# Designed miniproteins, single chains, continued (2), part 68

Each design is a single chain, and the fold is of that chain. pLDDT is the mean over its residues in the fold that is shown.

## One batch from the design tools (miniprotein)

Design m6504
Fold by ESMFold2-Fast:
Structure m6504 (fold): chain A 97 residues (1-97)
Amino acid sequence: SMEEAEKLIEEAEERIKNGDYNGVNKLYYEALKIYEELGDKRGIAEILERIGESYRDRGELDKARAYYERALALYRELGDEEGVARVEANLAEVDAL
């Protein structure tokens, strides 16, 4: 089911690339369920970050912030310095809007 999660993410990214956000978060939520079933904390953090980006791009800043904060907590738990830096930069961008 890792391959299934990857395909869901690829489909979501293709829709975003084409400016179509319809169903994007549904695809991300399905991928999130797969990563949760697998216990893949990094996969969970990455998908929460992607959901935050989707909400930010649509101007839903409060939702974007909530998902970024959840991703940030996981990246900090994992000691993922690159993930922490990326999400902190995204939060700063949201706060500047």
Scores: mean pLDDT 86

Design m6505
Fold by ESMFold2-Fast:
Structure m6505 (fold): chain A 72 residues (1-72)
Amino acid sequence: MDDYDSAVKLGDSYFKQGDYERAAKLYSAAVKLAPDDKRRAEALLNLGKAYDKLGKHEEAKKAYEEARRLLE
């Protein structure tokens, strides 16, 4: 399994459990491990969602803006 895919799946698992701090760490790792702009954008969208759940709305906004830029 790709390190990127493993980080995303584990992040999704923690997100479903309500462990948004661990989910954010794993999605952040997935952003760094992403092999292309599409997967990096997907990881950034998930990271933004985790930050929103943590009340870190400015960090979430930055992650969403970076994801949009990569998908242009």
Scores: mean pLDDT 86

Design m6506
Fold by ESMFold2-Fast:
Structure m6506 (fold): chain A 55 residues (1-55)
Amino acid sequence: MKEKVQEIAKKYLENARKAIERAKERGDPQQAQDELTRISLEFNEELEKLAEEEK
């Protein structure tokens, strides 16, 4: 369980870093916010799936 949580967290951090880099290149803070929101939703969905598997 803990190993999968760490993998999901690592993936989240990597996606967030890439989203910030893309926003910096475009000079669009709104795009960064939208991408970070999407990444956060994906992170929560993966955590919920992991919790469902443990039921």
Scores: mean pLDDT 76

Design m6507
Fold by ESMFold2-Fast:
Structure m6507 (fold): chain A 57 residues (1-57)
Amino acid sequence: PVDPLQLEVLELQAEIARLAQDEVPPEVLALLREAEASSDLAEVARLLREALELLRK
């Protein structure tokens, strides 16, 4: 069975891609870079949630 955190990461990545159709703020890019550098799925999910919140407002 798939790890629920892995599913959350995939869903967050899809939403970020949908919202990042125009310019991506530097704060969002910094969070995405931190997520790429992390090997901890829980930390990746948390960073992606923060990036998504910044993209929404």
Scores: mean pLDDT 78

Design m6508
Fold by ESMFold2-Fast:
Structure m6508 (fold): chain A 67 residues (1-67)
Amino acid sequence: MESPPEPSPEEVKRLEESDRVARRLAPEVRERGKTLTPEEQKELNRRLLEMLRRGASEEELRELIRE
């Protein structure tokens, strides 16, 4: 059986929160994406993921989307 490494409780909470935040922001990202070129949409998605990985707040993510 695969035995994935045991994540810390903090890591588990971060992953769960990141998923919930991403799901909540998905409609806003999609709407913003409609006004962007494919290249700009790729950059936006990349930056959003990097911010989520470092534990950025939902408000910081919304600021990035609004740019």
Scores: mean pLDDT 72

Design m6509
Fold by ESMFold2-Fast:
Structure m6509 (fold): chain A 56 residues (1-56)
Amino acid sequence: MTEEQRKEIRDIAKKLKEEGKSKDEIYFEVYQKAVDLGLTPEEAERLAKEIVEEIE
């Protein structure tokens, strides 16, 4: 995963937060995006947690 892809995922997460999505919904969306980009489930889970904490 590139830094640019990570920024794109973060921007999506921020938009979902602005739309009123819950932290759980944002977490699942980020997790799914990460898996789709070829991350392992463990890496995707770590990224999703990190992104959710960043937008808090």
Scores: mean pLDDT 81

Design m6510
Fold by ESMFold2-Fast:
Structure m6510 (fold): chain A 94 residues (1-94)
Amino acid sequence: LTEEQEVEVDYALVLIEITLIAKYSPNEEVRKLAREFGDVLEQAMKETKDVEKKRELIEWVREQVRRASKALDEGNYEEAVKILKEAIEKLKKF
């Protein structure tokens, strides 16, 4: 795969994880924030043309999704909400 194709695959995988949280999380605030996070990520990806910057963005987003998923697995919805809110605000500044 080319570097561009690898980034698109990684983006698709992260977007699936965000969509699963948005659809299936038992907490309404977490679902709402996951949808917003996905929307803001889609916008950031459309605005970023540099493949290396897209890679860095996706790697960072994947880490935030991992942190949020861990908090959700532990039933810590307050921590998951905090992680998602901070991630959305940082992504808007990207």
Scores: mean pLDDT 87

Design m6511
Fold by ESMFold2-Fast:
Structure m6511 (fold): chain A 77 residues (1-77)
Amino acid sequence: AAKEAIEKLEKVKELIKNEEAKKLLEEAIEYVKKKDYESAVEKLSEAADLAEKAGELDEEAKELLTEAVKYIGEAAK
């Protein structure tokens, strides 16, 4: 679960160019590794908002972010 969430977030980083959004995704990954899933989801949401405003959230990136949230939720159980 946590490993799958990290893999999905790493793929989103490859699809976007906005450096601030990439940094927030890196922070989300670090929170997943620390098992701080609430902070991970918060940082992921901030990254998604920035990437959307930059016009970089296509359907593939949106699907990967949705899957990452589901895996974080599974890891939190």
Scores: mean pLDDT 81

Design m6512
Fold by ESMFold2-Fast:
Structure m6512 (fold): chain A 67 residues (1-67)
Amino acid sequence: NADEHLARGQELLRAGKYDEAAEHFKRAVELDPNNARAHGGLATAYLQAGKPEEAKEPLRKASELVS
């Protein structure tokens, strides 16, 4: 489920496995498109992986959802 993918993504971020973390956050977004934490995690994973362009949409969506 989305929460399990969020938890795995967070663990992978902590381990410095940014591309794997991004994949789990992408799964969480697919399962729950309105989950602000999933979009925020995806953005963080992309930024840490050196992919700022890919982070733009997740950052915008996360901001919209926490308003």
Scores: mean pLDDT 84

Design m6513
Fold by ESMFold2-Fast:
Structure m6513 (fold): chain A 80 residues (1-80)
Amino acid sequence: GSMTMATMMMSNSYNMVVNGGGSTTVVDNMTTSLDYTMNGDVDTSVSNTNTSTGGLNSGPSTPDNTSAVTMMNNSVGMLS
């Protein structure tokens, strides 16, 4: 429940990645100078995915709560 709502908010963030699979979208949304570096790694995946779409997030942007939370946790781990 709560994670799903958080993911919906993150899907409207600036760092969103279509990771592949069924309809899986990974979202990373944290705002610090260090987060910018982590988001850069996420953006690299987005760049590869979005190249065909013209530099925007691919697909209808349906968020996946599990994948999005996982990416956020990885970023926090690196920052910590």
Scores: mean pLDDT 35

Design m6514
Fold by ESMFold2-Fast:
Structure m6514 (fold): chain A 60 residues (1-60)
Amino acid sequence: SNVEKAQEYSLKALDALEKGDVEGAIKYAQEAGKYASEEGAKGAAEGLEEKLGKPVELES
């Protein structure tokens, strides 16, 4: 499902952040946003913004 794919990409984004791959984290967050939209993309983006100190824009 789209929710399941959003979860997978969100976890990949967090994993990339923990490894210091900021570019990969942003890319995965964008992918998660494409599948989650209203269901949780903003929550994921806010969490990532807090951790990497950069804005993450997810369009739904």
Scores: mean pLDDT 69

Design m6515
Fold by ESMFold2-Fast:
Structure m6515 (fold): chain A 60 residues (1-60)
Amino acid sequence: SKEEALEELKKKIEELMKTRSISEVSGYLNLKLIELTDKFSPEEVREIALEGLETIQKLS
């Protein structure tokens, strides 16, 4: 589901932010969003993107 994909994404961002730069984590987010376009609607991908970016900002 969208909720499960978002939860996994947030956990991975939190993990990566401990050892990787913001630029590297943003690159990971971008690649995952491209992958998610095969499974979810454009609106759902946009919602996941905004939540992913917010997670990065909160951890920065």
Scores: mean pLDDT 82

Design m6516
Fold by ESMFold2-Fast:
Structure m6516 (fold): chain A 70 residues (1-70)
Amino acid sequence: SMEELARLSLRVVNLAIELHERGIRVEEVLELLEELAKIQKDFFEGKLSLEEAEERIREIERRLEELKRE
């Protein structure tokens, strides 16, 4: 759903802010935020379905959580 897409995007941004404030893997975090921006652009341009966009954002969230554990 659009609400789920918004919620996922917000979780990714909040996690990235946390990692940035802690000085954790800042370059890799920025690369993942660039991937998020591309997913959002591709979705709004009709290149990705809602389901595909949600799945890709969940993958970014998982990768950020992995960086947090290091």
Scores: mean pLDDT 85

Design m6517
Fold by ESMFold2-Fast:
Structure m6517 (fold): chain A 90 residues (1-90)
Amino acid sequence: PLPSTISPEDYRKLGDKYYKEGKYQSAINAYLMAGTLAGRFSAEDYLKLGEAYYKLGDYETAIRFYEHALSLDPNNEKAKKLLEEAKKKL
């Protein structure tokens, strides 16, 4: 057992910090930890993962995460736009 608990939200904030610093793989690792600790990934979690993979040039993985975000939130306009942009890179 850990003597202190890091919350899923703490890992999301860490991921956002790494993303802003251009540390996209570290951001991905933090977002994955957030979803794992929460026992689920939200539409926003999938969107953030997709954006980080897009920045790494992994457009196929980015598309898959944007599609997961849209499956949870079909009206997410940002996910729709990012999905279109990523498909144009293939």
Scores: mean pLDDT 85

Design m6518
Fold by ESMFold2-Fast:
Formats: structure tokens, sequence, C-alpha cells
Structure m6518 (fold): chain A 80 residues (1-80)
């Protein structure tokens, strides 16, 4: 079984995924992805790294850039 993500690892992945998705979402004008990115930032600032990662991965999914590792994290969050 994969090792559970630490809070620091969740924060790091949320920030990395958010940065990648933000650049593409702005270029595409994808309003749904931009709304997810706004929520991801709000959760990062609140210290809720689990929800920050969830919303960053939702934005990546809307943009078609969600990696296999990101898909696994997304499915894990969805079941919580």
Amino acid sequence: SPTPLSEEEKRKRAEEQRKEAEELAKKKGNEEALEYLKKALEYLLAGDYEKALEYAEKAAKELGILTEEGKENFERAKKL
C-alpha cells in the first residue's frame, strides 16, 4: 500500500499542482479550473492542505493535465 501523505507532502503537491494548473487555466480561460484554483489557494492559506490538494487536482483534471499520481490522490480524497 502507498505510504499516507504527510501534511508537508500534501502542501508541496498542492502548491506544485496549483502552479502548473494556474498557468494553463489563465492561458485557456477555463473559468471552472480558475474557481478550483481560487479554492485551492484559500485552503492553502487556511492550512487545510488536504482540501488544497483536492481542489488543485480538480483544476488539473478540468485542464486534462492530472498525472497518474494526481489521479490516485484525487480518488483517495473523493472517498474521504
Scores: mean pLDDT 75

Design m6519
Fold by ESMFold2-Fast:
Structure m6519 (fold): chain A 60 residues (1-60)
Amino acid sequence: SSELRQKLLRLIGEILRLIGEKLDIERDESLSEEEKEEKIKEIEKKIKELLEEMKKLEEE
């Protein structure tokens, strides 16, 4: 359905944005190593949660 497709595209878009944010943080020389590790862990947790939601939508 169009609704399922829209939800999947939104989740994919959010995951891609978070991956981009993670890469930006990894390359940000203004952040301490500790700040990078903490922010990256939070982003990775969010990506994992979005991937689980994506799986649920595919499997119902």
Scores: mean pLDDT 84

Design m6520
Fold by ESMFold2-Fast:
Structure m6520 (fold): chain A 58 residues (1-58)
Amino acid sequence: GKIEEEIKELEERLERLERELAEARARGASKEEILELEIEIGILRIEIGVLKLIKKKE
């Protein structure tokens, strides 16, 4: 369904952002860059969680 496709797309984006965060940490990126990535990952995890709860109630 549409919700399942949205969850999959968000999970793929999460995997990419987590790799970017790991690479940023490895190269010694700025605290600001690391914080921005952590915030984006946090928001995305909340969005995935909400969609999974909606799907479970179907």
Scores: mean pLDDT 86

Design m6521
Fold by ESMFold2-Fast:
Structure m6521 (fold): chain A 62 residues (1-62)
Amino acid sequence: SENQIQALQSGIQLVIDTLERLGKTEEAREFQQRLDAAQTQEQLQQILDEGIEKLREIVREK
């Protein structure tokens, strides 16, 4: 649905913005490219899940 797609896009953008704030510029660019290329809700969900896991890994290490 349109509302679900918008929610997923917003969530991914928050991940990207957070990566940038943490100085992870290359990772932020990679997720932005994946977001821009995504054509399905399933692809957006996968990007969001991977982005959240990446943030968890970064926070846990230091």
Scores: mean pLDDT 86

Design m6522
Fold by ESMFold2-Fast:
Structure m6522 (fold): chain A 55 residues (1-55)
Amino acid sequence: SAELEEKIARLRELMRELGFSEEHIEATIATIRSLSGRAAEVAVEAGIRDVEAAL
């Protein structure tokens, strides 16, 4: 969904700001994409919160 893609883009940017490698960022996103719709949304939102808390 467009909403999920926007959240994934936000998580990607936040992970880059924390200094994660592109390899780790893409592995994280691939894991989220492997989940069912609701689980993927929950996982990406949790990731955003964790990364924002670390900034």
Scores: mean pLDDT 82

Design m6523
Fold by ESMFold2-Fast:
Structure m6523 (fold): chain A 107 residues (1-107)
Amino acid sequence: MLTRVTGVLTDGDPAADARARAIADAIVDRGLELGIRRVAAGVTTAPRLTGGRVVVTIGVDPATAPEVEERLAEFALERLREVLGADEADLEAARRSIAESLEARRA
């Protein structure tokens, strides 16, 4: 299963890429702590390609329970808020998108 989380940050800070990479690493570590066997996280930080936005993509083992994937996604949103200063409106939109995706997969 793959959950996409979008953080909103205008990339003009050289440290932004390092912070985004740290978030990806933290997401992988958290997923392993939650018992997910296969976790991957990727970060895209290119203002010319992403319109000045940071995109974090999370991939988890297909056998992962939706509740566990949701917890990992919430952790990712919290890290985006704390580390990158992501806009609360974009975090709410991402949270809704995740909930809709998980519900569709349960049906």
Scores: mean pLDDT 65

Design m6524
Fold by ESMFold2-Fast:
Structure m6524 (fold): chain A 72 residues (1-72)
Amino acid sequence: LARELAREILERWAAEDSHAATVAARTVLEVAEALRAGDYATAERTLKRAQEAFPQVGEDLRAAYERLREAL
C-alpha cells in the first residue's frame, strides 16, 4: 500500500514539480513507517511539514495519510 501510494503521487506530480513529487513520495513512506511503529505524533508532524513546504501536493498527501491510517 505505502509503496503504491508513493508511486502514484510521484507519477502524478513529476511533470509539474519533480522536487515536490519526490519529497511527497518520500513523505508517504516515512509516514507509513511512523504509523506502523504507533508513532502518530511523528506521522502527523512529518505530513504537516511536507504540506507546508509543498501546498500544491498537500491534498494528495492528506488523502494518502488517511488511507494509510485506515489500513494500519
Scores: mean pLDDT 79

Design m6525
Fold by ESMFold2-Fast:
Structure m6525 (fold): chain A 74 residues (1-74)
Amino acid sequence: MAAEEENRRRLEEAARRYVEEHREEMLRLLTEEYGLSEEEARRAVEEALRRALELARQAAKDPSLVPEAEAKLL
C-alpha cells in the first residue's frame, strides 16, 4: 500500500530532521545536566535516532502512535 510507505518515509524523515536540529541541545543537556561524557552523550543521541526511526516505522502502520513517538523523542 503506497500510502503506508509514504507515511513511513515522511515520519522517518521528520525523525531524522528533529534529531539533527536538536543534536547540539541534546548533547549539552546530556553532558551539562545529566553528567554524561561527550562520548556517552553522542551514543545516547545516536540511540535516540535509532529508536525514533523504529517508532516512525510503527507509527506509519498505526497513526494513533504518533503522540507516543513524539513523547519518546522528547
Scores: mean pLDDT 71

Design m6526
Fold by ESMFold2-Fast:
Structure m6526 (fold): chain A 58 residues (1-58)
Amino acid sequence: MTAEEIFEALLEGRVEELKKRLDPETQELIEIMELKLKEHNGHEAVKEAIRKAIEEYF
């Protein structure tokens, strides 16, 4: 699974598909990223921060 696939799935709300392929610790990280996207109504700065975090982590 690529960083790009993870980022796209997160933006499209396909978080359930991501969780099935990830360990519990990584699932928690994805849940935090989803929460931040929802809290900030998809703000560009939040999207960019999440993209960078995914690229560095995966």
Scores: mean pLDDT 75

Design m6527
Fold by ESMFold2-Fast:
Structure m6527 (fold): chain A 98 residues (1-98)
Amino acid sequence: NAKEKLKELIDRAGQLLSRVTRLAVEAGDEDALEKVHEAAQYIGRALQALSEGNYKEAAKNLRKAFELISEAAVHLDPQLAEEARKLGEEAKKIEDSL
């Protein structure tokens, strides 16, 4: 169950990252671009941890990625920011259960 939930969260993180990156580029928002770049690195670390069976580390890195995506999106699309925040809470719940 944890592995499947983490895979779903990684897919959703990638989708949100793509959407927020496009909005940041269109807006010329340098701060948002820095945050989505950092979020992409955390998604990569989550994928690596998941491939190694380290679900707690995968969840921790996903939580950080969603936090950064939410911060990047707050002035671009508040609905996307809220979606990222809620997904970050789901990642934290998984992390805390492991």
Scores: mean pLDDT 89

Design m6528
Fold by ESMFold2-Fast:
Order: structure tokens, then C-alpha cells, then sequence
Structure m6528 (fold): chain A 65 residues (1-65)
């Protein structure tokens, strides 16, 4: 699914932590993801109030959408 592609792209970076901007860029760069789903995922990131996310937090947040 397009959500799985966003998650895999982030995991492929080899980073242990991701900024909210980096996660939002990954979501926005996925052309196969609908605008409605992009907005829902981005809102989940923004509503967390966090500036940085661990791999586990990213997987949980994005996969739950």
C-alpha cells in the first residue's frame, strides 16, 4: 500500500529518529497516496506535538492510518 511505501522509505534512510518535517516530506513525496490520506497522516504527526519521532513511533502513527 502507499502507506507501507512511506514507512519503507523512512526506514531505508537508516536513521534512528526523524524530524516532523522529514516525515511530512516523505508523506508529501508519495504520489500514490491520496490527498485526503496525506492530510490525515500529516495531522496525526502535527497533533502529537512532538518535533522528533523514533522509528517505532513513526511506524505506529503511519500504519494506524
Amino acid sequence: SPIAQVVEKLLASGKKYFSKEEIIEAINSEKDLSEELKQRMINAILNSGKKYFSKEEVIKLLSSQ
Scores: mean pLDDT 79

Design m6529
Fold by ESMFold2-Fast:
Formats: sequence, C-alpha cells, structure tokens
Structure m6529 (fold): chain A 64 residues (1-64)
Amino acid sequence: LLEEIRELAKKASPEVAELAERFIEAVERKDSRAAMETYIRIGELSKTDPIAAEIAKLAEELLL
C-alpha cells in the first residue's frame, strides 16, 4: 500500500505528491493526526484529480 502510494505520487501534481509523501512519513512515524490531516487534504483534491482519488483510496485502506 505505501509503495503503491509512492508510485502514484511520482505521476501526480507537485501538491498531491507532497501530501502523499507527508502521509507516508506520518504513517511510518505512527503520527495518526498528521496522517489524517494529509488524508483529508488528498481527499479534497480527489474531486478534481484522478491520481489524488486513487491515493485517497489506498490511504483509506491503510487507515482501515
């Protein structure tokens, strides 16, 4: 899941890529607040960006 998010981030806009990387780092550090904040921001962008939508789905699966 984290590797899939990282691969999608390479094809994303700079804003989505930065949020995806921050989400991955938050999960690796077990910072649930930062992980939720970045997930919400990616979710907002998913309304106009299909790559952000795919990242949001993977992030949701990882968060349960």
Scores: mean pLDDT 82

Design m6530
Fold by ESMFold2-Fast:
Structure m6530 (fold): chain A 69 residues (1-69)
Amino acid sequence: SVEQEIADLRQKAEDLRKKAEEYENKARSYVAQAKTDGGDSLAKAAKYWKKAIEYRNEAETLEAQADSL
């Protein structure tokens, strides 16, 4: 049913947002480490931020698909 398809898309979006939060938390921990290592951990922080953005963008796409049904 359309309702089930909408529910499945929204659940996938929620899971991706949780994944994004995990990567954001890791990025923040690397930013904190960068204060003690002269900035060496900033590159790691940037990689985690980029991945978090990708997961959030994917979640937004799935929400938009659900909204169009």
Scores: mean pLDDT 89

Design m6531
Fold by ESMFold2-Fast:
Structure m6531 (fold): chain A 56 residues (1-56)
Amino acid sequence: MSQEEIDRIAELVAKQFGISKEKAREVVLEILKKNPKLSPDQALILAMEKVRKELK
C-alpha cells in the first residue's frame, strides 16, 4: 500500500471520529503491520472498527 493511500485512509478515519490524522495513521500502520496484504478498503474498515472500540 502506498504512502498516499495510507494518508487518505488516515484522513478519512480522523474526520469520521474527530481524532488527529497522526493518531489515525498510527492505527492504519498497526493494522498493516499485522496484515501487509490488505487492500485500502479493508484497511479503512478495520481502522474504523479499531478506533470505534478504543473510543468506547
Scores: mean pLDDT 81

Design m6532
Fold by ESMFold2-Fast:
Structure m6532 (fold): chain A 97 residues (1-97)
Amino acid sequence: MEELKKQIEFARELAREFWDKLMENSVRYLAEVLERTGSLEGALAELKKRGINPTLVLELAYEAYRRRPDKFEEIVTPEQRELLLPAMEEAARRLRA
């Protein structure tokens, strides 16, 4: 019985770590696509073309920013931050409305 409790807690910690990595990867992916396309509009169009929901990626990136702003600023340039933050905040509002 004690081993089952330990397995459940381990699974919860793995899930938290996976969510943290997923949020970080969403920020990295947005930064890379933004750099390649040269515009926010181009980046969102590229996500949609690849079958990725832009609103979902923006929300995950916004959650990463809220949870770990220092880490977000390590990944994203100041110019990318100015373009991404308003879009990320808008996506978060749409999903919570």
Scores: mean pLDDT 77

Design m6533
Fold by ESMFold2-Fast:
Structure m6533 (fold): chain A 55 residues (1-55)
Amino acid sequence: SMDRQVALFVGLLLKYPEDAEKLLAWARSEGVDMERLLARLRELDPELAERVEAL
């Protein structure tokens, strides 16, 4: 089951990939489960997931 916060931030990353670094910093500050976020992002957009894992 996907956490609601994970779903929201994955949606934002897909919509605004140019803001990925800022969105990831915001997600971390909100205590979002980053492993679950990255796992879900990999399912939907593996290319974007590779880029954000390098940040």
Scores: mean pLDDT 84

Design m6534
Fold by ESMFold2-Fast:
Structure m6534 (fold): chain A 70 residues (1-70)
Amino acid sequence: AKELVEKGKELAKKAAEAYVAGDMEKAKKYEEEFKKIVEKLIKEGHEEAAKEALEYALKAGKEAAEKVAA
């Protein structure tokens, strides 16, 4: 479970970095891979782990959106 959470966090970070760089296609690709990891965590009963990954992604996404909007 922990390895899957860390992989999810890495994908969320890469998606946010791609979004800030203006590479929307790459950002969406990493976001889709992240969603698959979260779905797998939920399906396997790792709800707390899925929540941790989602909270990380939400924070990274808000920070990225703020940088793009400014």
Scores: mean pLDDT 79

Design m6535
Fold by ESMFold2-Fast:
Structure m6535 (fold): chain A 66 residues (1-66)
Amino acid sequence: MEEEIKKLEEEIEEIEEKIEELKEKIEELKENSEDEEKILELEIELGVLEIKLGVLKLVLKKLKEK
């Protein structure tokens, strides 16, 4: 269980890093007014990662409560 918790924490950290990378790219595109379609694609990808992050955090919480 402790090893499973560590694995989930590592996966959560990786997803959080990817989310921040996408947020930075979205802000850069918005500042430059470059491509609205590309911004939408990145926002969709961001949303998918945020859902996955939420699920992993719920799993982690349940494991820590046992």
Scores: mean pLDDT 80

Design m6536
Fold by ESMFold2-Fast:
Structure m6536 (fold): chain A 77 residues (1-77)
Amino acid sequence: DMEAKKEEIYKELKKIYIEVLKLPEKEAEELAKKIVEAMEGKLSEEETQALAEKLKELFSKFAEEILKELGEEAELP
């Protein structure tokens, strides 16, 4: 069942984006949907590259937030 498989992947991705990356629900839903579309081959090469760039940006923001929480801001004057 392709629909059940898509729904399962979508739910798992959305959960990770909200709970781990702390993304807003709207952004998490949009990102999860785009990944499912990429898996279905519905995205162009350019759209797939844009998705990869978005994922890199999110990982960079996550790393920045961890560094900030670890006291990076405490070093600022």
Scores: mean pLDDT 71

Design m6537
Fold by ESMFold2-Fast:
Structure m6537 (fold): chain A 65 residues (1-65)
Amino acid sequence: MRERFEHEVGEALARMRIAVAKLSEDREAAVEEARRLVERLHREGRLSEEQAEELLRELERLREE
């Protein structure tokens, strides 16, 4: 199933970027890069709507810290 594989890969890439953002010295820039990646992966169909929403919520929380 191509869509299932793409969603798994997209989620893994997004999660890795978010993990890097949590450890970044420039958190604002890292969160912006991660947000841009999540939005791109969602537009390309590599993330489901639910996956994208969850990841974007996590990024918003990180930005407020």
Scores: mean pLDDT 78

Design m6538
Fold by ESMFold2-Fast:
Structure m6538 (fold): chain A 88 residues (1-88)
Amino acid sequence: SMEELQKLYREAGEAVNAGDYEKAAELFEKILKHPEAASDASVYLRLAFLYYQLGDLDKAIEYAKKALEIDPNNPVVRNFLKELEKEK
């Protein structure tokens, strides 16, 4: 439901502000289970950033690639993916 989706976004934002990146990633992955969010490049970019902060480069790259697939002209996504791949 939209109400549940809004609650997940609020809780994910609170987790990020608290520095709880593991909880934030879990909440954004729950957000992706909603069809409304599954095609939103910004959700995938947030997950890429969170997994990068957690040290999971493989997941960070995977989510960044998905964000770029949805929004191929976004320079923020493209530049972030380029930097992630340099760290391999």
Scores: mean pLDDT 85

Design m6539
Fold by ESMFold2-Fast:
Structure m6539 (fold): chain A 69 residues (1-69)
Amino acid sequence: MSLEELAREIVEEALNEALRPFVERGESDVDELLEETKRLAREKAKERGLEEAGELAVQMVEDARNEPP
């Protein structure tokens, strides 16, 4: 598995974990969701000993946030 594949997996796991309580609460603040996703992505990467994948995951979230819808 490449670093990009690992980063994508971490983003998907972090987003799913962050999104669940957001949807359940009816939250609409996308920026708050993305910040929580970044935080969880770093934590998950650190737990796996894959800090580089965590930083790439955070970059992927920031890149997505900066893209116009």
Scores: mean pLDDT 75

Design m6540
Fold by ESMFold2-Fast:
Structure m6540 (fold): chain A 71 residues (1-71)
Amino acid sequence: TDEVARAATRVVGEAIRSGDPELIKKVEEAMQALNAGDRARGLDLLAEVAEKLGREDDARLLREESERLRA
């Protein structure tokens, strides 16, 4: 849980710092999903961002949590 939250925060910060408009847009979509209570979708979108950033460990953590929430 705390580890997932840290991974999400790290990925969001990296995406914004990258200046990549496509990654920033996906982070915005993820934040909208999280604020709407769709945590599984929000984490899945952040996992895609993590993959694009080359943060494979963060992507795996976020994807596993998303899948756990859908079970």
Scores: mean pLDDT 85

Design m6541
Fold by ESMFold2-Fast:
Structure m6541 (fold): chain A 80 residues (1-80)
Amino acid sequence: MDEKIEESKKRLLELTKKSLTSFAKSVIEEQVPAEKRDTALERVNAALDEQLNKVKEGKMSLSEASEAVMRHLAEVIKEL
């Protein structure tokens, strides 16, 4: 009876990915020139996938992954 917990974890990962992606797009649209937005989004999406994969593998918490993605987003914006 761990299926419900595993399914909940999977849903939480999906929601977190969607939330972070939406937030990143919003911030990039506000802070980054149009010609650089695609590059900024690609960098953030790559970091998001890497960090969430580590959560899926049990190597880090969802909170740690979210923090890492947010830090990377801030770094990308700072460089552009």
Scores: mean pLDDT 79

